# Designs tried in a protein design run: designed miniproteins, single chains. Part 101

Each design is a single chain, and the fold is of that chain. pLDDT is the mean over its residues in the fold that is shown.

## One batch from the design tools (miniprotein)

Design m3511
Fold by ESMFold2-Fast:
Structure m3511 (fold): chain A 87 residues (1-87)
Amino acid sequence: KLEKLDKIIELYQKAIEALDNGDVETAIKYFEEASKLAKEAGLPLIARTFEQAIEAAKNGDIETAKRLAEQGLLQAVFEKARLLHEE
């Protein structure tokens, strides 16, 4: 689970970088991969946030996509912190 969270965080950072460079298609691919990993990790709220970011990006609402990406990144970081505290 922690390994999947680290990968989700990495994909998030890559997606935000792609959006900042105007590469919306690459950002969507990273969001799709992160959403899949979130579902596999049993993190439905994070997966939902990524799915919303994908829809915003597909609709050309890049600012909303970035905001949602930042929200999901925070969710992933908080979930990782929670798991580390429970160990």
Scores: mean pLDDT 79

Design m3512
Fold by ESMFold2-Fast:
Structure m3512 (fold): chain A 69 residues (1-69)
Amino acid sequence: SIRDELIRKLRLVAAQTSIFLLEKNPDNEVARQSAQLELEAMKEEIEERGSATKEEQEIMNRMKELLAA
């Protein structure tokens, strides 16, 4: 639905913001915690929906890379 698409876009913006902050300051605890929570929320949404978009997969992969560093 349009509402579900809007919610997804808002989550993607939040995730992209977390990535930006973490890339700027990789050792910042607040940025790392924010990214971890956002990654967990995205995983839950995808599990409930049963599928992930390419954009969601790319964002999650980038977050995982940054958090593993």
Scores: mean pLDDT 81

Design m3513
Fold by ESMFold2-Fast:
Structure m3513 (fold): chain A 78 residues (1-78)
Amino acid sequence: MLEKLKEEIKELFKKALEAAKAGKNRERSQLIIEASQLAGEFIKEHPEYREEVTKFFIEEFKKMQEELLAYEKEKEAA
């Protein structure tokens, strides 16, 4: 189900953000790869959702990047 995929991708990006905040860059990268693989497998089975899934993935990735950048700026200011 598309909704279940979106929930799983959100959870993986949330875990990736927490890993990045903890300095676990390798774990962050692995979680992002896992989210990408999950999206790719879904698109293979449901090519009609390719655009929607790709757009959702990009938006969630950008959100994670923005939150991480904000966290790093706060950390540098302290």
Scores: mean pLDDT 83

Design m3514
Fold by ESMFold2-Fast:
Structure m3514 (fold): chain A 83 residues (1-83)
Amino acid sequence: DDLLKEFLVQYAMSPELQKEGVPVGLMGAYASSKDPNQVVVRAVSGQASKASDFVEEKLIAKGVELGYPQAVIEEAVKDYVIL
């Protein structure tokens, strides 16, 4: 679902999510210059897994809040969060 993918990328880049991710080593999340439907996650050295997991959990929670089944969101999120 291209609309869901676009929404999740925009949410990942939101100031609110970026600010909440700072304590787990998130330095930024942004759309890939090569693929606008792919999220690139930047993290403090040694914290990449924690920052990635944080973004993934936030995207899943937001998708469920919007009324999408959890399995559909989890499938969409697999393509988005890269280190």
Scores: mean pLDDT 73

Design m3515
Fold by ESMFold2-Fast:
Structure m3515 (fold): chain A 70 residues (1-70)
Amino acid sequence: LLDILLALLRQELRKLGASEEAIRLGVEAVRAAADGDLETAERLLKELEKIDPEAARVTRLAVEGVVRLQ
């Protein structure tokens, strides 16, 4: 399930015109959240927001979804 979510996230961020760096930060944030490391997830989301606020907004929804499933 996580691999499918990450593939969909990468696709959505690319549609938004996100850079490869923004996509990398978003994927890492979702992985951190899936591992229960919410502190790292929030730090990565803040870093993503500095370079791409729209990508950060979409990624935050994915992080919230993952947290709710745990």
Scores: mean pLDDT 83

Design m3516
Fold by ESMFold2-Fast:
Structure m3516 (fold): chain A 86 residues (1-86)
Amino acid sequence: MEKEAKELEKQLDESDRPSMSLVHKALSLLDKSGKLQEAIDLARRVAPKMDDIDEGVLLIYAGVLSVVLKNPKPNPEMTKWMNEYL
């Protein structure tokens, strides 16, 4: 899973127009690995390549919220993100 997530991250970084499906898969794999910060960082890098889709929407689509909700003490950035997009 972690190696697969990194491979997808590389594919998204190299793509000028990544598909929503590829983005969703990459973010979901990072979520399954408990790599919330990596998922957020990937969404921030990829969102500018997508039309009318911001990083928060990408994270919601990927189900990354499942990791955030399981964390009893998310950092201030995670809390702000949750309040913004939930």
Scores: mean pLDDT 62

Design m3517
Fold by ESMFold2-Fast:
Structure m3517 (fold): chain A 93 residues (1-93)
Amino acid sequence: AAEVKATPEQLTAAAKARGVDFEYTEDMTLEERMARGVADTLVEAAKKASKEEIEKLIDNARGMAEYARKQGLDRIAEIYEKTIKELEKILKS
């Protein structure tokens, strides 16, 4: 997979769009770790959320995975794709 191409500002904006107040730094080596942190936050939020809120979190995660794929961030896309599956499991329980 290609190296991460998304800017810290873009990743911060994506997190805020999902109701997460999470700030990304300019350290490119942290981009995958930051994406994992965002993914974990979505899963934790879903455990306390209503069905409708979980469906919205799934839609947001799909948007992030698609965006990451378009930017060549395959590893980040895979993180969000796995998050979608986890959110779907929570929705079914």
Scores: mean pLDDT 70

Design m3518
Fold by ESMFold2-Fast:
Structure m3518 (fold): chain A 74 residues (1-74)
Amino acid sequence: SAIREAIEAALVESGVPEEEARQAAEYLVSNFSGKELIEYLRELAKKSEENGDLESARTARRVAEAVEAALREL
């Protein structure tokens, strides 16, 4: 899936190990549709930022942007 590949790539670029990134991407696409996934990741980024976890917030935002870009190419 283009969405799964986009999530995996964004996570690896953010420093997540390849195996962990692949498992996370598979989990996310199995539990959320494309638009629901974007909303979930944006909410996760907001919560991370509110908790002072700026690195997790940036990672979640990058993954959301990657999913949004992949959806535009479909």
Scores: mean pLDDT 84

Design m3519
Fold by ESMFold2-Fast:
Structure m3519 (fold): chain A 103 residues (1-103)
Amino acid sequence: MKFKVEGDVDPETLEKAREMAEAALAQGVRYLYLKIVKENGEYVLKGAYVMEVSDATRAALAERAARGEFLVKEIAPGWYVVADATEEGRKAYEEVLKEIEKE
């Protein structure tokens, strides 16, 4: 499994983001790229991840993608790349797809 977490933030905020990434990997996420950005005075995680998706989760992701909230692509049966529909999320989405293509 591969993960990357980055951002110009204090060490405590970066450590919390890494803990969230580790929790996601423990839940079966295969690839994860998160960037910490500051929006409206708050730190927000933007990124992309690859995970095996249940039928219920797939329906929820499809609904959010239809609302323009997520970028979603099936890369293998039951496996999806999911990213925030932001500039940072789109860049992470492209990087994750490139890493999958290299395997």
Scores: mean pLDDT 72

Design m3520
Fold by ESMFold2-Fast:
Structure m3520 (fold): chain A 81 residues (1-81)
Amino acid sequence: SLSPLAKKAREIGDEAVKEIEKLTVEQAYKLFLEKSKEMGKIVAEGIKKDPSKKNEYIKLYQEMLRKMYEVIKKLQAEEDA
C-alpha cells in the first residue's frame, strides 16, 4: 500500500504531466526539472519515515519521471515536424 507521501508525489507528477502538455519544449524541460526536484524531496522524506517502502518510492519516482519525459519527447517530435 502507498503512504500519504507517495500519493502526494504521484499527484504532483500527474499535475506536472498535464501542465507540460501545454508548454513549449524549453518551458517543459524547466518544469520537468522543478517538479522532479519537488517530487524527489517528498520521496526522500517518505523513505526516511518508512525505509521498508524505499523500493515502492523509488519505483513511483522513476515512473513519474518517465511519464513527464514521454510527454516532452512528444512535444519535441511535434516541434521538429
Scores: mean pLDDT 84

Design m3521
Fold by ESMFold2-Fast:
Structure m3521 (fold): chain A 66 residues (1-66)
Amino acid sequence: QGREEVDRLAEHAREGDMEGFVREMDRVAEVAETVVLTPEQIEIINRFLAERGDELWETQRALQDA
């Protein structure tokens, strides 16, 4: 369904867990086509990306190269 994956993605963003966020993005991409983020989740994710989004690419690359 993707609901749990989306909820975990938002939780990782709230906690500042970049590695968990990147891992969960991959799962969300596979299952979340029919799942809509809540306004609260959008706000949390946007805030996280505004503050730490520059780390996203480096973290994603490290996980893919592993």
Scores: mean pLDDT 74

Design m3522
Fold by ESMFold2-Fast:
Structure m3522 (fold): chain A 68 residues (1-68)
Amino acid sequence: SPRDEAIRTMIATLEEVSKLVAAGDYEGMIKKLEETIATLESLRDSLTPRQLAFLEDLKAGLERLKAE
């Protein structure tokens, strides 16, 4: 289901971002966040309010990373 896809995307993102943070791979972090945001935006109408909040937090985090 779209909700199950969103959950899998969120878990995979947290795992991958954790690895990229440990490696200091700033460009990899930006790319992974952009890919995750694109996937979740494609599922937006099927997301729960909590999943929508997570998507908005990711978008805010990406803008912050790009500004630094």
Scores: mean pLDDT 80

Design m3523
Fold by ESMFold2-Fast:
Structure m3523 (fold): chain A 66 residues (1-66)
Amino acid sequence: MVDKLREEALEIVRQVENGNIDEVNKATGEALRLIGEGIDEELDELSKKAKERTEKLLKQVQERRS
């Protein structure tokens, strides 16, 4: 399910931003392995949706500051 995977991906990004470098390295390794197993199309779609959600949240924050 894309929604659950996206939430997990966003949580990993949050750990990165909080300075949990070990979580970053672990997540990066797992992502590369999934790509190597031929799931790169689904991972790319998930990444695209996560980026769009992040951009939408940033836009909402900026609009609230206007």
Scores: mean pLDDT 61

Design m3524
Fold by ESMFold2-Fast:
Structure m3524 (fold): chain A 120 residues (1-120)
Amino acid sequence: APRPRVSVAVHHVETEEGEVTRLVVSLRGLTPAQVAEVVALLEASGFEVKSVTELADKTLIFAEYRGSKREGFAALTEFLRAVRAALPDAELTLSVTGSPEDVALAEEISAATGARLVVN
């Protein structure tokens, strides 16, 4: 079987309802039980799961954390650590788009979690 892949794209934004950290989580080569586990880990880390979409080659999860950038990126760190612990054989990737501050925070998370960082 192909190696499982968990790719997380993060973007922090200001909305009319306050600050939000948004995640797009792409899952490849996971079983339905492992997909459900990743959803549970997102919720346990404080993220609200907005949608789960099954495609031919991957599952896409859209999730949001309502709070400051610091709080959202701390929640992301806990989520990525939990994914690494639950799925030790998975390839874990973090991609970031945003300000130099967002990139610096993502670099700290990459170092703390072992996720491969992609900027842009």
Scores: mean pLDDT 88

Design m3525
Fold by ESMFold2-Fast:
Structure m3525 (fold): chain A 75 residues (1-75)
Amino acid sequence: MKMSDEEKKALFKKYDKDGDGVLSYEEFSEFLKTELKVPDDNIEYLFKLADKDQDGVIDYAEFKELLDMYENRPP
């Protein structure tokens, strides 16, 4: 996937269902399944990779970093 900063922010807001400015594990999992077509077995790995602070939620900075990494993964 190729996304601008505006698209990433819109996507974050789409999955931030309660509007608290962070994604829960459930909201982030739905994003991964729907937008990135990630199988359930890989969701925990990607969540842990994005959750730099280990606070159990994904803020916009962590979300953007994960998307940049996912789009620019080496083979």
Scores: mean pLDDT 74

Design m3526
Fold by ESMFold2-Fast:
Structure m3526 (fold): chain A 63 residues (1-63)
Amino acid sequence: MKPVSSEELREILFKAMKENNLSPEEVLELYKSYAPKIDTSKNSPEKIYEVVKKLYEGLLKLE
């Protein structure tokens, strides 16, 4: 399977959060399912997690 870019992962996770009202813990579990598919040399797990966290915080503020 082709590795997922940080931008593609961001869009996938944002869509899932919006459609399923995921908690931060659920978002973390979803992120973990994608971790083996991430190019860790170019996209650190910390950077991707930070992006996901910021998106979730933004989504909560829009409610």
Scores: mean pLDDT 57

Design m3527
Fold by ESMFold2-Fast:
Structure m3527 (fold): chain A 62 residues (1-62)
Amino acid sequence: VDEEEIAVGIALIYHGIANLLKERGDVEGAKEDYEKAIEIVRSLPQPDTELLADIEAKLAEL
């Protein structure tokens, strides 16, 4: 199993949880989970720039 695929999966989980927290008005919780997702994506050898931009845009909406 590719370690990068696992890392992307974890980043997507944080991204999804952050979206749900944002919808519930938990701005601080959403911010923390978006930041965790961004950190994971940036740690990859070839970061998915499209995914990174999407998460960063959602964080900026908070």
Scores: mean pLDDT 82

Design m3528
Fold by ESMFold2-Fast:
Structure m3528 (fold): chain A 90 residues (1-90)
Amino acid sequence: MFGLVITIGGELSDEEMKEIIELANKADEVIIVSDNEKQANEIMEKSNAKRIIKRKGTTTEDGIKAAEEEGYEVVGSARLGNATIILVKK
């Protein structure tokens, strides 16, 4: 299973949000880690991932913990503005 953990550490631009939604659409499962409810909800509404989960947090460490709690292995990460995108697998 291919999954993404999207950790939002600050406000994202419209272009960054668009890129995140495009990435989320390629995943089977998405975990959104954010204290920004507006942006988290937009990703949930516009993503076609089979399962979408929200968690509170802002740091890459919060994202890694969310992945581990859902039984995922972290395989890599990349930054996209104020977001960290973490690639995960089961």
Scores: mean pLDDT 83

Design m3529
Fold by ESMFold2-Fast:
Structure m3529 (fold): chain A 82 residues (1-82)
Amino acid sequence: SRVDQLLNASRYNDLSAQQGDDLRRQVRQQTDSQTDSLLQQGNVQQAQQFRQQGDDLARKLDSGRDGSRRLSDQYRQQAQQL
């Protein structure tokens, strides 16, 4: 049914958002770990560059996650109207 198709699309986007959140968490942990390691080695400039790159990646992942959550909500709302 159309309702089932919309609910499946909603569930797919929820899963995509969850996977994006997991990846974003891993990127943050890796960025923090590498930044701390570089700072302990006295590589302050490299630590700053690594943090900036990690922050940029995290922001892109956050945007993708939020987009997937918005789509999930839209498909769920459409299913409720049928």
Scores: mean pLDDT 87

Design m3530
Fold by ESMFold2-Fast:
Structure m3530 (fold): chain A 67 residues (1-67)
Amino acid sequence: APPERVLRLPASLSAEEQARFLVRAARNEGVDGIEIVSVEREDGRLVVTYREGDMTEEEIAEILAAF
């Protein structure tokens, strides 16, 4: 199975800022392209589980905007 990674993002950021941060953080870990597996709200943060994929930053922002 593809390895899954978890990133915690401040819920105070806009969905667009969260998406940009997530994509850049993943790239810094050698993951050039991501897919969101799950998103949860926890203690003022978004807990995002992701893996390698081909979601656009726009698609990621749309998903994160729902939380």
Scores: mean pLDDT 82

Design m3531
Fold by ESMFold2-Fast:
Structure m3531 (fold): chain A 88 residues (1-88)
Amino acid sequence: MKEKIEKAIELLKKAIELIRQDGITQEAIELIDQALQLLVPILDKLSNPQEVIDLFNKIQQAIKNNDAEAVISSLEELIELLKKELEK
């Protein structure tokens, strides 16, 4: 479980860096999708699955709206929730 969370954080951080450099590219979207796919099987084992699901939806809407600032802020919120999970 911890390994999947750590890998998801790494992928999300890389996505943020790419978005800051080049905007919402297909490569950044693929990194986000990979991170979310790692988290889906373990959602029920997280402290607050609903907050994570809400952030998934927020990220997807921001991507659809081509809102780079909203994508970055939502990814940063998700990373902080995941970091708290690792502190257990």
Scores: mean pLDDT 85

Design m3532
Fold by ESMFold2-Fast:
Structure m3532 (fold): chain A 79 residues (1-79)
Amino acid sequence: RGAEEARRAAEAGAAGDAEEALREANRASLAAEAEGDFRGSAGAGAAALAAAVGLSLGDREFAAELAAKAGEKAYEVAE
């Protein structure tokens, strides 16, 4: 489910790995879209965008935190 994959992206971000969080968020978004879970896809996409923004600021830790927050929100919406 997209919600479970969004949670995985949030966990990766919380662990401080912005690159892994971005990869998992993108993967979750594509998988959720393929399954027709547009809520999960949107949430995972938001997490990926948040991580990208943080990375563009040069703050890898901040990027991970942003990805974690976006993923958590997506998971809550899917519940």
Scores: mean pLDDT 62

Design m3533
Fold by ESMFold2-Fast:
Structure m3533 (fold): chain A 60 residues (1-60)
Amino acid sequence: MEEEKVDEIVRKALELYKKNPNLTKEQIVLYAEKLAADEGLSPEAIRRAVEKAQELYDKL
């Protein structure tokens, strides 16, 4: 369940970047972290969302 939500959050962060390509990596990562926290995910799931968002941005 948490992994599905983590993947959804990372996808939303990617969509935000596609619409606003001038956003920094830090801003995209903070967006993913904020969404994960707002969804009430565990600290470990929040960390995974941040790590996946960072990795995804670096591969763009």
Scores: mean pLDDT 79

Design m3534
Fold by ESMFold2-Fast:
Structure m3534 (fold): chain A 76 residues (1-76)
Amino acid sequence: GSGVFSSERLALALARHELAEIAEKLGRPDLAAQARDPSLSAEELAALARELGVELTIERVGDQTRLTVRVPEELR
């Protein structure tokens, strides 16, 4: 999913959920467990997304946070 959020916390929660789902589908329960860890930083989530072949962009737009998650066709 992608969207604009009033809180980076909400954007990161959505990113964690989507990355965990993708990791499970790829047979990577280790990465799924990491994605579900609420202590993971935005940078650590971006690194995990790269391992899964997912583009994760977290961008501040004024006082809001824009989250973009791009899943390759092969992982859908």
Scores: mean pLDDT 75

Design m3535
Fold by ESMFold2-Fast:
Structure m3535 (fold): chain A 61 residues (1-61)
Amino acid sequence: MRPDEEEIRRALALMHGALLVRSRPDMPVEELVAETRRIAEKLGLSPEDIEELVAWVRERA
């Protein structure tokens, strides 16, 4: 059992969100949020971690 597995998944989703914001500055914030949710869900993040990641992306978009 890996005690930090959820932390690794959150870090990967956060990195992806950061790359989207950086590479797609002209993209609407709603679209950035939708892509962020899609990646986080694929990585198996909890609903709470997904919402935290989405808030992070909204603040930086």
Scores: mean pLDDT 70

Design m3536
Fold by ESMFold2-Fast:
Structure m3536 (fold): chain A 65 residues (1-65)
Amino acid sequence: MEHVARGLEALRAGDLEAAIRHFEAAVREADDPTPIEKLAVTEAARYLGGEAARRLAAAMRRARA
């Protein structure tokens, strides 16, 4: 869960690019990425708004392809 914690710290700091890197790593390592994806999108919308949440969601989907 290290990447999830660092991703959340990046979102709180306003660093979307760092958050994307950490959450991409987190979803690649997870057996079930769904709860990580929901958490990441919810927190991105809260701290950075809907467009940031959409960009993060798209990046997490690509990381699993």
Scores: mean pLDDT 84

Design m3537
Fold by ESMFold2-Fast:
Structure m3537 (fold): chain A 76 residues (1-76)
Amino acid sequence: MPETVTQTYTFTVPSEKADEVIKKAQEEVDRLNALKAAGEWLRVGRNLARVTDATLSSEKQGDKVVVTVTVTVEVS
């Protein structure tokens, strides 16, 4: 049975760096969504994994921004 694994990456950054961090995180999310669109199985250690979802969210908290990237993969 394919197992679904969700990994969440959270970055808290000063507002002055938020645009750069969000831009880089968005580029990674776009890359992961391209892998999802390709439907490619990637070798991760001894297992095969396929990206099924990748999302970016950002929340402004005063002078800081919390950037969250959530990636879901299927593992065979």
Scores: mean pLDDT 79

Design m3538
Fold by ESMFold2-Fast:
Structure m3538 (fold): chain A 63 residues (1-63)
Amino acid sequence: IVPSDPSMPSEVASAVTGGAIRAVGDAIENGETDKKKIDEKVRKAVEEALERLRRRHPELPAY
């Protein structure tokens, strides 16, 4: 069953998108061209962005 709500709240979407873009930029700045390593950095950056979002909104449920 697919939820009828937007994919994510705008706050979560912004945090995920911002984290991903920043991670790609940082990887390129460091000369990283390995897709696998870039993907791993993106995943970590997204996780960190979500954790920061939770700190700003402590009432957010666990995902």
Scores: mean pLDDT 67

Design m3539
Fold by ESMFold2-Fast:
Structure m3539 (fold): chain A 89 residues (1-89)
Amino acid sequence: DVELTPEQLEARLRLLELLAPAARLVATQGVEAALANSPAPLAKAIQLALEGGPLAEVKEYLREFYLSRIPEPSEEELRLFEEALNAAE
């Protein structure tokens, strides 16, 4: 089962919130359904975040997901994405 304190869970959910698609999926479908309906990088990011895994690994899986959705992102899109990830420190 998920071994997170409420404070740790809120911090991880806030990280996912910075990536609106991931946050919306968890909020509307719940964690279990979000994992089942997510592509592998996003599912791993959600699972690892909720299990209290390292934020660096969560961010890396979220990067993989983002690049899988936007194969050739603009410099501005990449900058905004990295800024959102780093704001969750």
Scores: mean pLDDT 64

Design m3540
Fold by ESMFold2-Fast:
Structure m3540 (fold): chain A 64 residues (1-64)
Amino acid sequence: GAGRAREVIRRIAERTGKSLEEVRRTLRQVGKLSGGGRTAALSRLARDTGLSVEEITEAVEALR
């Protein structure tokens, strides 16, 4: 739900040192990607934050 996505966005911000607005912008940009580009972007973000690809995907979907 929306609460889980909000929590993931907060954790990304804390782990990357980015603002909540910058994180939301990045996730919206990832949401515009398709195919292998989207998969690669999700995997890199998961690696950089220590969050799962599933958690990152839920946050991206919530920002549609």
Scores: mean pLDDT 81

Design m3541
Fold by ESMFold2-Fast:
Structure m3541 (fold): chain A 94 residues (1-94)
Amino acid sequence: SAAVKEAESYLPLLSEVLGRDDLKLPETFKPLPKKYDKEVNAISLILQVSKETAELLAQVLVDNNIDLKEAVKKLLEYEIERGVELLKEGVEKV
């Protein structure tokens, strides 16, 4: 329940980062193949969410034929750019 709610809250962020407006949680969740464990762990670390939430978000990406490595790359680039802009804004206000 908590992981599902948290995953739903991150769908707008993923939609913005990936340029998609059609991302939804699947009605049926299935385990991802072990080959995706690195990308799932990366999503968990980048978004600072539980592994269970990261697995749900990774399932959304796979079900929408989005490459997890490309998604991780774009998400990391987005977080870095946002962090840099927040730091610049903070310096300019002082």
Scores: mean pLDDT 78

Design m3542
Fold by ESMFold2-Fast:
Structure m3542 (fold): chain A 86 residues (1-86)
Amino acid sequence: SSEQKKKEEIKKKADEEELKRFKEMVARGASLDELVKAYRDWLINRQKALGNEQGAQNIENASKTPEGQEMLRVGAAVMVAVAREQ
């Protein structure tokens, strides 16, 4: 649908801007804890930008669990690798 295409475009632009910020954090030597927090905030802000308040809340709740913390650590590490390869 046209609405789905618009949501994908909004997500793509937000992801490109956040990746640029993440690259700057990696370049300045940000700690793993700072990078994990930035990644969590990125995911939450993406859900909010899409009008998905429940999705944002789910990420906030998951970040308080050991499994969610591990997911965020792995995700942040993947994004560090992506940032370094570009």
Scores: mean pLDDT 82

Design m3543
Fold by ESMFold2-Fast:
Structure m3543 (fold): chain A 87 residues (1-87)
Amino acid sequence: SMAEEFRARAERIAEQQRPARITIKLYDKDGNLLAEHTVELYPPENQTEEQRRAQEAAEQAVLDATEPIVKKYEGELTVEIELELLE
């Protein structure tokens, strides 16, 4: 699923120890943008425990916000996932 792919990509980026940006865009069948969510990820060694918790909460919030839209449109969505490595 889209949520599983997003999580898997986020985990792989964290393991690479490189900062990255993931953007998820959801479109209806007519090409109208329904939602856009962006999360920036940073290497774990450069984060405090509080920063890590905040990042995890932000990631979960994006997934929670996205799930009801996916359910509502019952697969009539076009999902665009953009990955940008920030160095």
Scores: mean pLDDT 68

Design m3544
Fold by ESMFold2-Fast:
Structure m3544 (fold): chain A 97 residues (1-97)
Amino acid sequence: ATPSLEEELAEARERAKTLPPEKRELALRAVQILEDYLAGRISEEEFRARLRELLREMVDLHLKQHPEAPKPSEEELEALIEEAVATTLAELEAALA
């Protein structure tokens, strides 16, 4: 059986608890942003804005932990973030259909 969206969010929260503290905080924030959007507490525009901010923080954490990794340009980072936001919304629309 396909798990409900509520069950998937609960599982995501439990999975986040197994992450290192820095990644756990970001993962829990991601789940909260998604839950707020699905509950109608934030608009699609606000959801997109909050998700963009979170994704930027995730990239910054990755670069801090991997200083040898090549730093993406601002243009490349913005393109990747917009693609991730669009994909997330498309997946939510499909799951709710």
Scores: mean pLDDT 77

Design m3545
Fold by ESMFold2-Fast:
Structure m3545 (fold): chain A 66 residues (1-66)
Amino acid sequence: MKLEITLINGKKIIAAAVEVDGKVVTSLEEVKEAIKENKPLHLLDENGNHLGTVDPSYIKSVKEYR
């Protein structure tokens, strides 16, 4: 999947995958559940490289990209 993550400061980040608690999550619903549980999101590119880590409190919205 690809996700568009919009932060509260208006910045947008495109991620190919998200890792939560050492597990790569495969659906938007799993990402939304992680945000609801206040778990940090580790953003990955298409090659599995870390793009960064986002605290759920800084996330305004998440949607599918494309």
Scores: mean pLDDT 80

Design m3546
Fold by ESMFold2-Fast:
Structure m3546 (fold): chain A 75 residues (1-75)
Amino acid sequence: GREAAERAIELLAEEARRSDFEAEMELTMAIMYLAVGKTHNLSREELAEGLRRLAEVSRHPRVKEALLRAAEIVE
């Protein structure tokens, strides 16, 4: 539930800290998506699907991997 989404946010924040500017911006957008989605009571499945869609359109391999790991955590 809430703890899983918070853990996913922590994972994305750690990857953002080690990323270049473009990758950090993509990961920050994913963090905002999770934070806002939680506030609007999106299901874990909806949150995970959103992260997978962000991963699909990303051009950064590390961002793709981090987003897919975050999606697994929130399921």
Scores: mean pLDDT 83

